# Designs tried in a protein design run: designed miniproteins, single chains, continued (5). Part 53

Each design is a single chain, and the fold is of that chain. pLDDT is the mean over its residues in the fold that is shown.

## One batch from the design tools (miniprotein)

Design m17829
Fold by ESMFold2-Fast:
Structure m17829 (fold): chain A 95 residues (1-95)
Amino acid sequence: MEEEERKKKAEELMKTYNELREMAAAIANRVLKEIKEKGKTLEDLSEEEIREMMERYLEEFEKDAGRELSEEEREEVIKLAKEFMKELEEELKKA
């Protein structure tokens, strides 16, 4: 491949990864807000209930972005969102 094609592919991959991370952070914040509004914590919910909430918000972001994620991209967003939720909850406990 030409050097310019390699650069464009690298920039596209970085852009996609950044978009997935931004979606994950937004999903994490919305899930935690919903849990808090229900008077619950992450510990009060099963892994399955948390995943269902993440998937609902992910579908909303896909519609807003006008872009459907692959199964691999969807799993990556869910994984990142779960990590962000744990980090945010720990920060809130320290405050």
Scores: mean pLDDT 77

Design m17830
Fold by ESMFold2-Fast:
Structure m17830 (fold): chain A 93 residues (1-93)
Amino acid sequence: MTELQKKLLEDFENTVKEFIEQLKKASKIYPKEKIKEMADSFLERLREAYDRTIQRLKETEGLSDEEVEAMRKAFDELLKKAQNEIDKIIEES
């Protein structure tokens, strides 16, 4: 994986971490349904941002299918970890 690809995944990871902290704070004020809606909306926007980024990299950097697949797997693992943290917040709220 290139340094640019690593940096992009790191930026997505940091975005997730910041959102999780905000969601924990919100969970003390809002009901579980609202927390779930906030989380679902965030994850949808995150996937959209990722797809847009990959499309741009294919056009500008000429990413191979193998590089695209490696980034997709890393992003899927990030989403899975984010979903697990979100589920814990909802359960504990």
Scores: mean pLDDT 81

Design m17831
Fold by ESMFold2-Fast:
Structure m17831 (fold): chain A 91 residues (1-91)
Amino acid sequence: SPLEEAREALRRGDYEKAVELMEKAIKENPNNPEAWGLLASAYLRLGKEIEARAAFAKSLMLQNPDHPVAKKLLEEIRKENPELAEKFEKL
C-alpha cells in the first residue's frame, strides 16, 4: 500500500520519496489521518518545520475535529503562513 511504501521510505531515510508517496495517498483519500501523520514525519526529517506542523495538525483534526492541539497549531500556522494553512485545509 502507499502507506507501507512511505513507511519503508522513511525507514531508509528517503524523506523526499516519502513526501511524494504521501501526497499521492492524500490526493486519493484526503481524510486519512495516518497519511497526514507520515507526511508530517517526512517534513520534520527534511527540516520543513512549518509544513510538518501543518500536516500534524491536519492528522489530529481528522481524528478529532475539536482537538485543542490541532486548533492551536492551525491558528499559529495561519498567522505565520496563511497560504500554507489554506493549502493543507483544502487537500
Scores: mean pLDDT 83

Design m17832
Fold by ESMFold2-Fast:
Structure m17832 (fold): chain A 100 residues (1-100)
Amino acid sequence: KDKIMSGLKDTFDNIMTLSPKDMAKALTIFYNNVKSKLSPKDAQLVTGSIYVGIQHAKKGDMDGAKKHMDIAIKNTKKLSDKNLQIVKDSAQNAYNQAKK
């Protein structure tokens, strides 16, 4: 679990190095992947904070985006190891697609 959490945090730190436009793209892909792969109850622990993070990234408010991404990471600690792995893989896929 700790290695999965470390990998997820590293991926989010990488997303934060993107331009605001590419960060909004990455977070949008991540939002859609999590919403499609997790139950509504588990998805909502993450997707709400990510949605607000997307709105901040679209406005160029990188501090606001980071604050809400940090909330999402904190909420992922409540997920099962299986669902945490799905979230990590979804974030990595989103970063890779947005980076181009």
Scores: mean pLDDT 85

Design m17833
Fold by ESMFold2-Fast:
Structure m17833 (fold): chain A 81 residues (1-81)
Amino acid sequence: SLEEEKKEIVEKTETSIKGLEEYLKKNNIPISPKLQKAIDNVKKAVEKIRESKTEEELRKAIEELMKKVGELQKELRTLLP
């Protein structure tokens, strides 16, 4: 169902972001303004998933989320040796 799909995407994404934030804090990795913006953009995209009322709105929200996750992954690659 639409609600089950939304719940799965939201829970998976929120768990991943929480794990990332905990990892950065535990390893004393400084969060740059660009990295913080990328994290915030993913969180905003998750809210659009929650607010979607139709399958078409959900598809568009998922596309935006995928784009924002890609941007976050790009910023994270700058932190790897």
Scores: mean pLDDT 86

Design m17834
Fold by ESMFold2-Fast:
Structure m17834 (fold): chain A 85 residues (1-85)
Amino acid sequence: MEAAIRAAAEALAAAIPDPELAAINAELAVELATLALEGRWDEAAALVREAIARYEPDAVVSDEEIRAAARANAEAVLRLAEALR
């Protein structure tokens, strides 16, 4: 499972031209998917909130949008990971 999640996260991050940013995004995606798989949705939402604050500090996002983004991103990684098994 963990290897498939990492492969899925790396595949999704491969669209990012900067290899360093691609690696950072892949690691965040792995952590987000792992938290979601463990049912730790509050921590998944906190991870997304911290990423937005760090990389997009001028973005105005609601708690609902953050929770929706965490779910959508985790589901995308987990769906691809299932297909790669």
Scores: mean pLDDT 77

Design m17835
Fold by ESMFold2-Fast:
Structure m17835 (fold): chain A 98 residues (1-98)
Amino acid sequence: SSELSQEMKEFALELEKKAAEELEKFREELEKEGLPPLSEEEKKKLEEKIKEAEEKAKEYLKKAYEKKEGEGFEYLKKAAEYLKEAAKLVLILEVSEK
């Protein structure tokens, strides 16, 4: 079965909600402070970090589906943390572009 348990689905939704709230606050802080324009080298480094974080998130999400319970909760949490990290880096890139 490729589906997560109901408990894991509820846990994932809780993590998603918490991440959304944290990302909204982070965006507001970035917009308030402002960011200087990024160099092309800095943009490339951010894009590479975003890709790495997204790839790690996908790996942990796959592991969560394989384990489902016990270790599955830890893998969901790690996947959510990497997705949140990637999203923060995307926000930095977007805000620097105005």
Scores: mean pLDDT 82

Design m17836
Fold by ESMFold2-Fast:
Structure m17836 (fold): chain A 121 residues (1-121)
Amino acid sequence: SESVDNALKATVEIARELLGEEGGELLKKVLDKLSDEEREELLNLLQNTPVEDLLDVAEELVKEGKKLLALALLLIQSLILAFHGNNEKAVELAQRALKIAREIGDEDGIKLAEMIIEKFG
């Protein structure tokens, strides 16, 4: 939906602000791999998951085989936390995102997670 697309576009703008054009483009490439159903589920998770629950939610998604969705959730929430100055938690989420990206061979997710860890760790 247009509402989902606009919300996810806002997360790409956060990536661009923090990491430049390359960071924004890498996040866009990860998001473009999600189905419409996964994009709606991602937005619901972004709006309703407390920060303290993010790693547990990501692990449940991984167990369900929703690894790309878990990766996108952790990358976006890592960027949002970094945008608000919570660098320690941002790096923690990015480190888990990096492990998931490596497991699924998502080169865009690997590079984006490494950029977050390098800049904020």
Scores: mean pLDDT 91

Design m17837
Fold by ESMFold2-Fast:
Structure m17837 (fold): chain A 64 residues (1-64)
Amino acid sequence: VDELLERGKRILELAKRYGTDEQIAEVQKLYDEAVELAKRGAPAEEIQKLVRKMAEIVAESIQA
């Protein structure tokens, strides 16, 4: 879980460099949700889904 949150933090930093304000806000929201799920002991699979969505937004920002 800690590794997933570390990846999420890295993705958020990439969003801040390449994303629009709206994309940064969406990635921040997903990261905050992932942190909250981790605090509640949610399955790693649920956290991974949020991190994957964050990565998709950032990939779109870089490619577009």
Scores: mean pLDDT 80

Design m17838
Fold by ESMFold2-Fast:
Structure m17838 (fold): chain A 98 residues (1-98)
Amino acid sequence: DLDPLLLKVGELAHELDLTALKNYNQGKLSPEQVQLAIQAVNYLGFAVEAIDDGDLEAAREYVKRARELREQLRSLGAEELAELIDEGIRLLEEAIEK
């Protein structure tokens, strides 16, 4: 049974994916920014699976990768995407801490 915090991370990863696709289709994002966002969606999902499996070491590594992608997106001016990733990381850290 999936932790409610992990379910929220999954919902947020879906929102990130849809936001990236919408903004790309509107010409607001570069292909590089979209690729970074897709990678972040994947690492948030990997972290959810790792926490659910009890592999907190793997979960921390995936969160670290998501942070690196967040900083790259922020440096490229994709602040809306970076904020969604930041919220996902916050929820994942809360799930790891408990």
Scores: mean pLDDT 87

Design m17839
Fold by ESMFold2-Fast:
Structure m17839 (fold): chain A 90 residues (1-90)
Amino acid sequence: MTEEEKKAVEYVGEMVRLARQEGPLGPEAVHVITKAFGRIATAKQESPEAARIAAKNALKEVEKYASQLPRRDELIELAKKAVEYFLKSL
């Protein structure tokens, strides 16, 4: 794992930590985040280009879902950071 990939994973971990604090929406928020970013790992097996597309799609998916959460701005900023470092790792 590259240093950039480690940083991306750290940001995803921080998103999951914050999502768990959303009360009744916490489990769903965690599921959306982990599934979106998990698709990047599958895409990486295909090609770096597929991984880049998956990373950008993960950001869009989190942005749409986070709009209903109290900590949406913080979650979206962490998602942007995770995607930034993931793209740097490719």
Scores: mean pLDDT 80

Design m17840
Fold by ESMFold2-Fast:
Structure m17840 (fold): chain A 66 residues (1-66)
Amino acid sequence: GVEVLASEVTVAPGETVGDLIRRLSAETGVPISELREIARELGLAPLDAPATIGDAMALRMAVRSR
């Protein structure tokens, strides 16, 4: 499979993009403001929209590249 850190690339049921950013900030130590800028640069849905696994993967990959 294509699993490196599957538990860190998951989206909880009902989780929004904003919730995902907050959770990733807590898990990675990256500031919420930086994750919001990354999400904006990646063209992710509005913060109140449902998050997808693709959104989680994109944010995780961007964080790993920093």
Scores: mean pLDDT 71

Design m17841
Fold by ESMFold2-Fast:
Structure m17841 (fold): chain A 85 residues (1-85)
Amino acid sequence: MSLREAAEKLLEEGEKILEIAKKDPNTPEQVIKELETAVEYAKWLLENLDKLSELIAKVLLMAIYTELILARKRLGLPLLEPLKI
């Protein structure tokens, strides 16, 4: 996939996980804050993608992806498919 498609996918998945976390009263507040931060970073990355080198964009995408994987694991959800970037 393209870097833009990867960023869009991470934003969509991040927003979905955040809504699931917010609906579960047993979700720790810290997990919700971490997910809100990951979503904000995904939005920033998508808006600034054309200003970044490919290497930095890939590093940031993998960092966001890792945060979403950890959040899904904490919530008992299946892991996301690997990014093909």
Scores: mean pLDDT 81

Design m17842
Fold by ESMFold2-Fast:
Structure m17842 (fold): chain A 92 residues (1-92)
Amino acid sequence: MSPLEQALQLLVEGGLARQAGDYETAVALYEKAIELAPELAPYALYGLGVALRDLGRDEEAIRAYEESARLAERQGNEELAAASRKNIEAVR
């Protein structure tokens, strides 16, 4: 399995962990996805931000969303950048 395929699987597993209320597991899975495929970092950082909010780690969640928005813009993903910014406003 390629690093990209592994990272995509970790993003799916992170989402499932979050749905199950396993927020700390979701954080670890998203961080691993960023390590394996930096090109997926905007998506993984968005998921990380959501999981960190669920844990009450609001300042860390804001930083994850800000980084997600910055990287998403650089990749031309304006929809993901906008979604990340909307979530920052929801925390503040």
Scores: mean pLDDT 87

Design m17843
Fold by ESMFold2-Fast:
Structure m17843 (fold): chain A 105 residues (1-105)
Amino acid sequence: EEEIKHLIEAAKLGIEAAKKGTVTPELEARAEEHAKAAGFEGESEVEHGDGEVTYKATIKFPKSGVTIEFEETVKVKEGDVENVREATLKILEGLIKKLEEKLKE
């Protein structure tokens, strides 16, 4: 449970960075600290379609034995900074929702 909460906090800091369009060293360090404290292992796969990217991830928390599967499809164009920002926000928001749902079990 605590590991999942740390990953949620890291993702929330990532959303803050994406919304501001800037990352300070302090914000990055805090996000990395929470991600490290989460102690997760991840496997990810990216599938490219016509103007769309599907991000699939399996996130494992070895200390708790919890596994979370996450999938999010976003519309992106390679090299388009605005689309990358919006895709990042959508992916992080979807991840937080999935993590919060798992905590309610």
Scores: mean pLDDT 72

Design m17844
Fold by ESMFold2-Fast:
Structure m17844 (fold): chain A 85 residues (1-85)
Amino acid sequence: MKKLEDYLNSLPLSEEQKKEILKLAQGEESPKAVEFLASQPTITVLSLLRVIDSENPEGAKYVKEKLLEHPKLSERTRAALEVYK
């Protein structure tokens, strides 16, 4: 996922956080990535999903489903994910 990898390298993320997000975006289970993303602002989550969707639509769907399953996901982010195009 070259575009996602390049995008994550532009953000102030640790190498571990980048690897965990890449795993989740590839359809691999990553509780660390889900927990991290569930705590992020809505715009950050939507921007990441857009980048993933541009390269791996299945991975974007998987990330969206895992976030919607997370009990601590904010109501605002949940609503935004339900209408995500």
Scores: mean pLDDT 81

Design m17845
Fold by ESMFold2-Fast:
Structure m17845 (fold): chain A 80 residues (1-80)
Amino acid sequence: MIKIKTSVELDEERDTITKTIEAGNYKITLEITPDEVKITFEDADGNVTEKTIPVRSGSDIERAIKEANELLKKAIEKEK
């Protein structure tokens, strides 16, 4: 049975939204700012992968969210 924990933190002074999703032994963190989206992925072995996508348009934010969803999906499928 996989435990899923989700948290959202809003920093109004920095216009930053941080979303953290923990699924089993996997953790993904999305830090969304006006200038960039930082994606941090931690796998079951404790390996951390960080990717920063610069934001110049709404399409860049959408791409960052899509990449985060694909990483999470791939991690969950590996536990089957």
Scores: mean pLDDT 71

Design m17846
Fold by ESMFold2-Fast:
Structure m17846 (fold): chain A 64 residues (1-64)
Amino acid sequence: SEEALKLIEDYLTALHMGREDLAARYEAQLRELGVSDETIEKARELVRQGKPREAFELLAKALE
């Protein structure tokens, strides 16, 4: 959904800005929508590797 895609963008932006407080809130919302802890951990790893596009695609697929 549009709202789910915006949540992913906000989450990745929070990670990029080092806003762990916001990232934690968005992670809670992603879990509520059915995203697993394993998927969240993989997305964080992709962001650390400089692959935010791959992190976005992973999270978007998890929300289908």
Scores: mean pLDDT 87

Design m17847
Fold by ESMFold2-Fast:
Structure m17847 (fold): chain A 96 residues (1-96)
Amino acid sequence: SHPLTEKDVIVVVRLPASSTPAQMEEAKRRIEEVAEETGAKVLEIRVSGPLIVARVETESEEQAQRFIERVLELARALGAESVVIDYKAPQTFATA
């Protein structure tokens, strides 16, 4: 179905403003790996300043929650300042 809002997860990971382009590209790659490991399909992923924005399609609520959990763990490991997750409703998580 084209209106995949119930299956779509959007994550916005804010890295420190001091992050290098190489660190941003590595963080992007690691989010792509998390999507692959959880079975989520990456529809879009991009770097925008200190932000990494990813939109993924999931097959179930359980898969969406697993993807979200892994992204939050990854964001903490990367020293991200915050994560915004839009799955059914937007939520902001501080990772510091």
Scores: mean pLDDT 81

Design m17848
Fold by ESMFold2-Fast:
Structure m17848 (fold): chain A 103 residues (1-103)
Amino acid sequence: MSVTELVLRLAATLSPEAQALLTEFLGLLARIQQALRETQSEEVVARFEALYTRLLTALADRDVPAARATLAEIEALVAEHLPEMAATAEEARAVFERLLAAL
């Protein structure tokens, strides 16, 4: 399943409030992904994209522990390679926890 198909499948199962939180969360992750693409190696970008797919899969499957663990791996990658984006990663975590509460 493509990332686009995962996002569409996930969104279709959510309330309007949860859809708004998902949109905000994915927007924050897109900002991190763009910064990685502009400043980091192809290997680091590929690691982020693999984690992003795992995160969306866990959310679609309602596997909350797997989703939290995968976001923690994304946070660790940001802390290692993009410390300037730490505030954006913290904001993404806050929106993510609100999204989980709305599932």
Scores: mean pLDDT 87

Design m17849
Fold by ESMFold2-Fast:
Structure m17849 (fold): chain A 65 residues (1-65)
Amino acid sequence: NKNLEKIAERISLMTGLSFEEALKLVEKAVKGDLKAAEEIAKLLEEKSGLKVDPEKLLKTIQEES
């Protein structure tokens, strides 16, 4: 899915995860895995200083996929 790849690429750049690791988390999040969204949000805060609500992040990934 091209949209999932674009999301994963952005997450990879912002978190320092490899593209493959970011894609795996994004695929879980699009299926409704809140734990995957929580992990992405934690890494965004740690690596980029960006504070994100995991529930809102989950919804955004699902809508943009």
Scores: mean pLDDT 84

Design m17850
Fold by ESMFold2-Fast:
Structure m17850 (fold): chain A 67 residues (1-67)
Amino acid sequence: SEIEELLKILEEKAPLVAEQARGQLKLMEASPLDKEEKLEILKKELKEVVKNIEEVQELIANSELIK
């Protein structure tokens, strides 16, 4: 699952965010209503978070401000 791959990346880069996302997945599994739509939204949000983390890491690595 793409969501599981994204969660694995987040677990390495931002474990607290990964924990929150897993909590939401567990709630979605407990409720069958709108599960597919909510999973698609979560997947999109997780992709954006991973992208933002990578972008911030790149900015820090290439920043003259670290000096």
Scores: mean pLDDT 74

Design m17851
Fold by ESMFold2-Fast:
Structure m17851 (fold): chain A 87 residues (1-87)
Amino acid sequence: PEEVVFEDLNELAKKVTGDEVEKVLKLSQTPASAEPQEFYLEAELKSGNKIILKMTKGDGKYTVEFEITENPEFGKKLAELAEKELN
């Protein structure tokens, strides 16, 4: 389930940014039995940008936060697009 969720998020990143994850710096997730489920990813993209992705799934809905160190406004737009794509 963790691997499947990550793969879906990586495909979403490719569609929205045109960029791929180069390195995963941190990854944590609550158990599948947790409600809400929480997912945290800190990664470096091939462009050299660092991203922090926080995703919460509760009551059948995804809530997404993207933080990009060099472009926080772009991160916010990506989070909004990701929530629309996943919900």
Scores: mean pLDDT 66

Design m17852
Fold by ESMFold2-Fast:
Structure m17852 (fold): chain A 79 residues (1-79)
Amino acid sequence: SAREAALAAVRDAITAYLAAKAAGDEAAREAALLALNRAVARLSELLSDDELAAAVTAAAAEAYAALGRDDAAAALRAG
């Protein structure tokens, strides 16, 4: 679905942003931020503000877990 595609795009963009930041790759970080802005804009057309906030938080937790940042993922899920 469009919603599932937009959610996956948000998660992938956050993962790419965190990886680029850790690597010090400014060009990749900027590209990931642009992709994140586009994905969030698309998701905002499909979800309410409360649903969008919850979905972005969940995507961020999943992205941190994918990068081995399990403590950060757990903290986001607990809040």
Scores: mean pLDDT 83

Design m17853
Fold by ESMFold2-Fast:
Structure m17853 (fold): chain A 87 residues (1-87)
Amino acid sequence: SAEELARTAYRDGEIAYELGKEGYKAEDPVKAVNLATAAAITATGALFLAELARKQGASKELVDKAEEAAKKGLEAAKKALEHADKL
């Protein structure tokens, strides 16, 4: 359902955020880059699922929460990549 897509997007966004946070804390540049990449891929997928949920009629509240989570995950991924460059 549209609501299931929105909930999946939200969960994936939260997962991306946690991956990005772990990348930002990594002491190994390879680990940092791998976590940043995983976070970026997961967050991008979450954004697509949120858009599909919107098009299929999911509530604005669920879609907005999913998009916010996904965008936060993508921001964390970018910060993890910036961190990796400094290691």
Scores: mean pLDDT 89

Design m17854
Fold by ESMFold2-Fast:
Structure m17854 (fold): chain A 58 residues (1-58)
Amino acid sequence: DDMIDSIIKKLKETKEPVELNRLSPSQLDQVIQALKDAGIEVEVKGDRLTGDMTLTPV
């Protein structure tokens, strides 16, 4: 999934927060799993009802 790869690369290279909007539960799970597989630690914040999430490198 090109979106997941882009998110990982941005977090790894820039160390800046990534804002995601209207994420489905399955998409969020895929992103979190891909970050774990890449060894990237992030703080996940957001609204579960809207699917708006922010990933901040720690």
Scores: mean pLDDT 75

Design m17855
Fold by ESMFold2-Fast:
Parts: C-alpha cells; structure tokens; sequence
Structure m17855 (fold): chain A 85 residues (1-85)
C-alpha cells in the first residue's frame, strides 16, 4: 500500500539524519568546533572525504556536496576495480 511505502521512506530519511547528526556531534567535539560553524551534513561529508573541518567552515552545502560527489565517484571506481579481480 502507498501509506506503508511513504512510512518506510520517512523512517529511512529520519534514520539517515540521525546518523549524520550523531557523527557530526562526535566530529565537532573532537575538533573543538561549534555546531554553528558547520552543518551536520557538511561535517559528515568532510569526514567521508578525510578533509579538515577548517576546509568546510563557512562553505555552503552545495559546495561541500560537490566535493562529496567527487569522492563518492572515486570510491565507486575503486570498488569496481576490486570487483573486477
């Protein structure tokens, strides 16, 4: 049913946000950075990219999103190379 599919989508989105928030809190605490200086999504993306949080401070989400897209594409290519073996 449509209602069940919508509920599953909502739960998936909420869980993804919870994970992002949890990781962002831990990363910001370790770096001594205030939550106001970096969004949860930007902190999570920086962690995936292995970038210093200073690189994402003051940047817009779309800018950090572009960096994250590049990194994910690179990871996908590396995974494809490993699967070819």
Amino acid sequence: SLSELLELQKKSEERTKELFSEFAEKALEKAGIKKEEASDINVFLASLLNLPLEEIKGKKEDEVGELAEKHLIEQARKREELEKL
Scores: mean pLDDT 71

Design m17856
Fold by ESMFold2-Fast:
Structure m17856 (fold): chain A 59 residues (1-59)
Amino acid sequence: SMRERVMEEATITLNGLLEGFKKADEQGLTGRDLIIEGFKIGGEIARKKIEERKKKEEE
């Protein structure tokens, strides 16, 4: 259903953001720089995972 897809995409986005913040922390970033880079990396991870999920649904 449309609701299930939205919730799945939301979960993927949140997990992507967490991975992004972890990677920024591993780079030794702190404070504002960690937040900016974390969102940037996390957004890229989330977008890629959502695109991969959409491809699987077309199979």
Scores: mean pLDDT 80

Design m17857
Fold by ESMFold2-Fast:
Structure m17857 (fold): chain A 88 residues (1-88)
Amino acid sequence: SADIKAKIQKLLDSLNLTDDQKQFIKDYVTMSPNQIYGWAKFQGNSSNKGIMTVISQDIQSMGNFMKSMGFTKKSDQMFKLSDHIKSS
């Protein structure tokens, strides 16, 4: 929903991400806002921290995929971004 999309955007904006990191999330996060929220609920944590955990997991999964394809530098950037989001 529009409300869930706005909530997730506000959470990401709170992380003090660079414009490049924000663009990276837009390009490589595979889940929709509704899917992120639904997965957080399924894992028993629909809080802001639970939502952030799901976003970090999606980026981590994409990082693993990029590493399997030989894109090691991009993969490392994804793992660092995932850790930053999860730690916030």
Scores: mean pLDDT 80

Design m17858
Fold by ESMFold2-Fast:
Structure m17858 (fold): chain A 100 residues (1-100)
Amino acid sequence: MEAERERYAALVAAVEARHGAEIDAVAERFAAAFPGVATPEAVRAALLQALAELARTGDDTFAAAAERLLREAAENPEASEEERAAAEALARLLREAEAA
């Protein structure tokens, strides 16, 4: 468990160093569009976690994070229409950040 935690922490730090500014911009834009649904800090934490997990397979791109988000929303039968719309909006912001 210790080695996995250290590796995960290193992946999070590497993602933050490479993409921190873009993650901050995406988190702020998303929170502004969905006030009361998520804070910028919560969105930032979720994106750092998703990208760190994707980094384990060498696929730590915003495009891959967007695909993962859309897949998870589609696979969750308990997801509301609002949650699915939020997932689509966040995925769009991630793809725009990838293109920049």
Scores: mean pLDDT 76

Design m17859
Fold by ESMFold2-Fast:
Structure m17859 (fold): chain A 74 residues (1-74)
Amino acid sequence: SNLKKIAEEEGISEETVKLFLDGMKRLAERFKAEGKEDYAKRIEKVIEDLKNGKITLRQAAEEVSKIIKEYKKE
């Protein structure tokens, strides 16, 4: 599975990767509920890019951190 591959490449458990993805999915759902569709789409893109192997877990975490910082400044 793609999750197993990500876990092996990052040196972590598949469960840890699932928790991270679930956290990002919940964050995107919260942004949609608040009418912040741009932020939601950016999180969804990070999830898709990570699942497709286009970015690493570290890059995904960094991008999510940037999105959250931008949201908090508003």
Scores: mean pLDDT 82

Design m17860
Fold by ESMFold2-Fast:
Structure m17860 (fold): chain A 90 residues (1-90)
Amino acid sequence: MSSLEERPLTEEELREAERLAERAAEEAAKLESKEEQTRVVLEIAAEAPSEAVGFAAIYLADQRGVYVDAATLAAAELMLAEMGSLERAR
């Protein structure tokens, strides 16, 4: 079945997501274009060991003031909510 396991992120997964989000925020701070900021977030999130960590990194980058386009952010929030992980990413 294609149903995701509804469990919150582990502390290690959340820490990795926070590390990726911090890198995305640092790199995005060098960019003036909102489109380039979203692209950098997606590139860094692609380095994540799991989809849950990647989506958490996208969400946390937005929370750190990086511009993430509405469609990308909505997709990340939806996936984290289905995984039961959105509350832990807050």
Scores: mean pLDDT 76

Design m17861
Fold by ESMFold2-Fast:
Structure m17861 (fold): chain A 73 residues (1-73)
Amino acid sequence: SKEEVEKRREELLKRFEDIAKKAQEMGNLDLVKEIQKLYKEFLERYSKAKTVEQENEVIDEAEKRLDEIEKKL
């Protein structure tokens, strides 16, 4: 549903903030840049999504990429 995908989006945005804060606290500027790039790509792709299915696909991809970034923390 649209409500479910909006909730997933909000949770993902909080995750971006938390991981970015951790990377910044570690002084890992390369990770901070990678997170910023992923965040911008996510916002652009999400805004272009036309259906709830496409919005979920964009969130799924961003979550997988954040999982990879989080392993580097």
Scores: mean pLDDT 87

Design m17862
Fold by ESMFold2-Fast:
Structure m17862 (fold): chain A 78 residues (1-78)
Amino acid sequence: SERDLVIKITSLFIRLTGLEFQARLVNAPPSLQAKIKDVSAQGKQLVADYNAGKLTNEEAEAKVEELEEKALEIEREI
């Protein structure tokens, strides 16, 4: 549902914001900081594409899940 999508997107951006902050505080390698920025950029593009009607709700949910998996992988590297 759209409600579930909004919750998933919100949770993803909260996690990414936390990871960006943590990476800066611990002076994580530039490559890891770049990965976080790339996932954040992909998330922003996802929201833009969904709002432009380029993605169905189901396609958007699948992409958010892929980005969440990438964020969790990055979290394990910090």
Scores: mean pLDDT 87

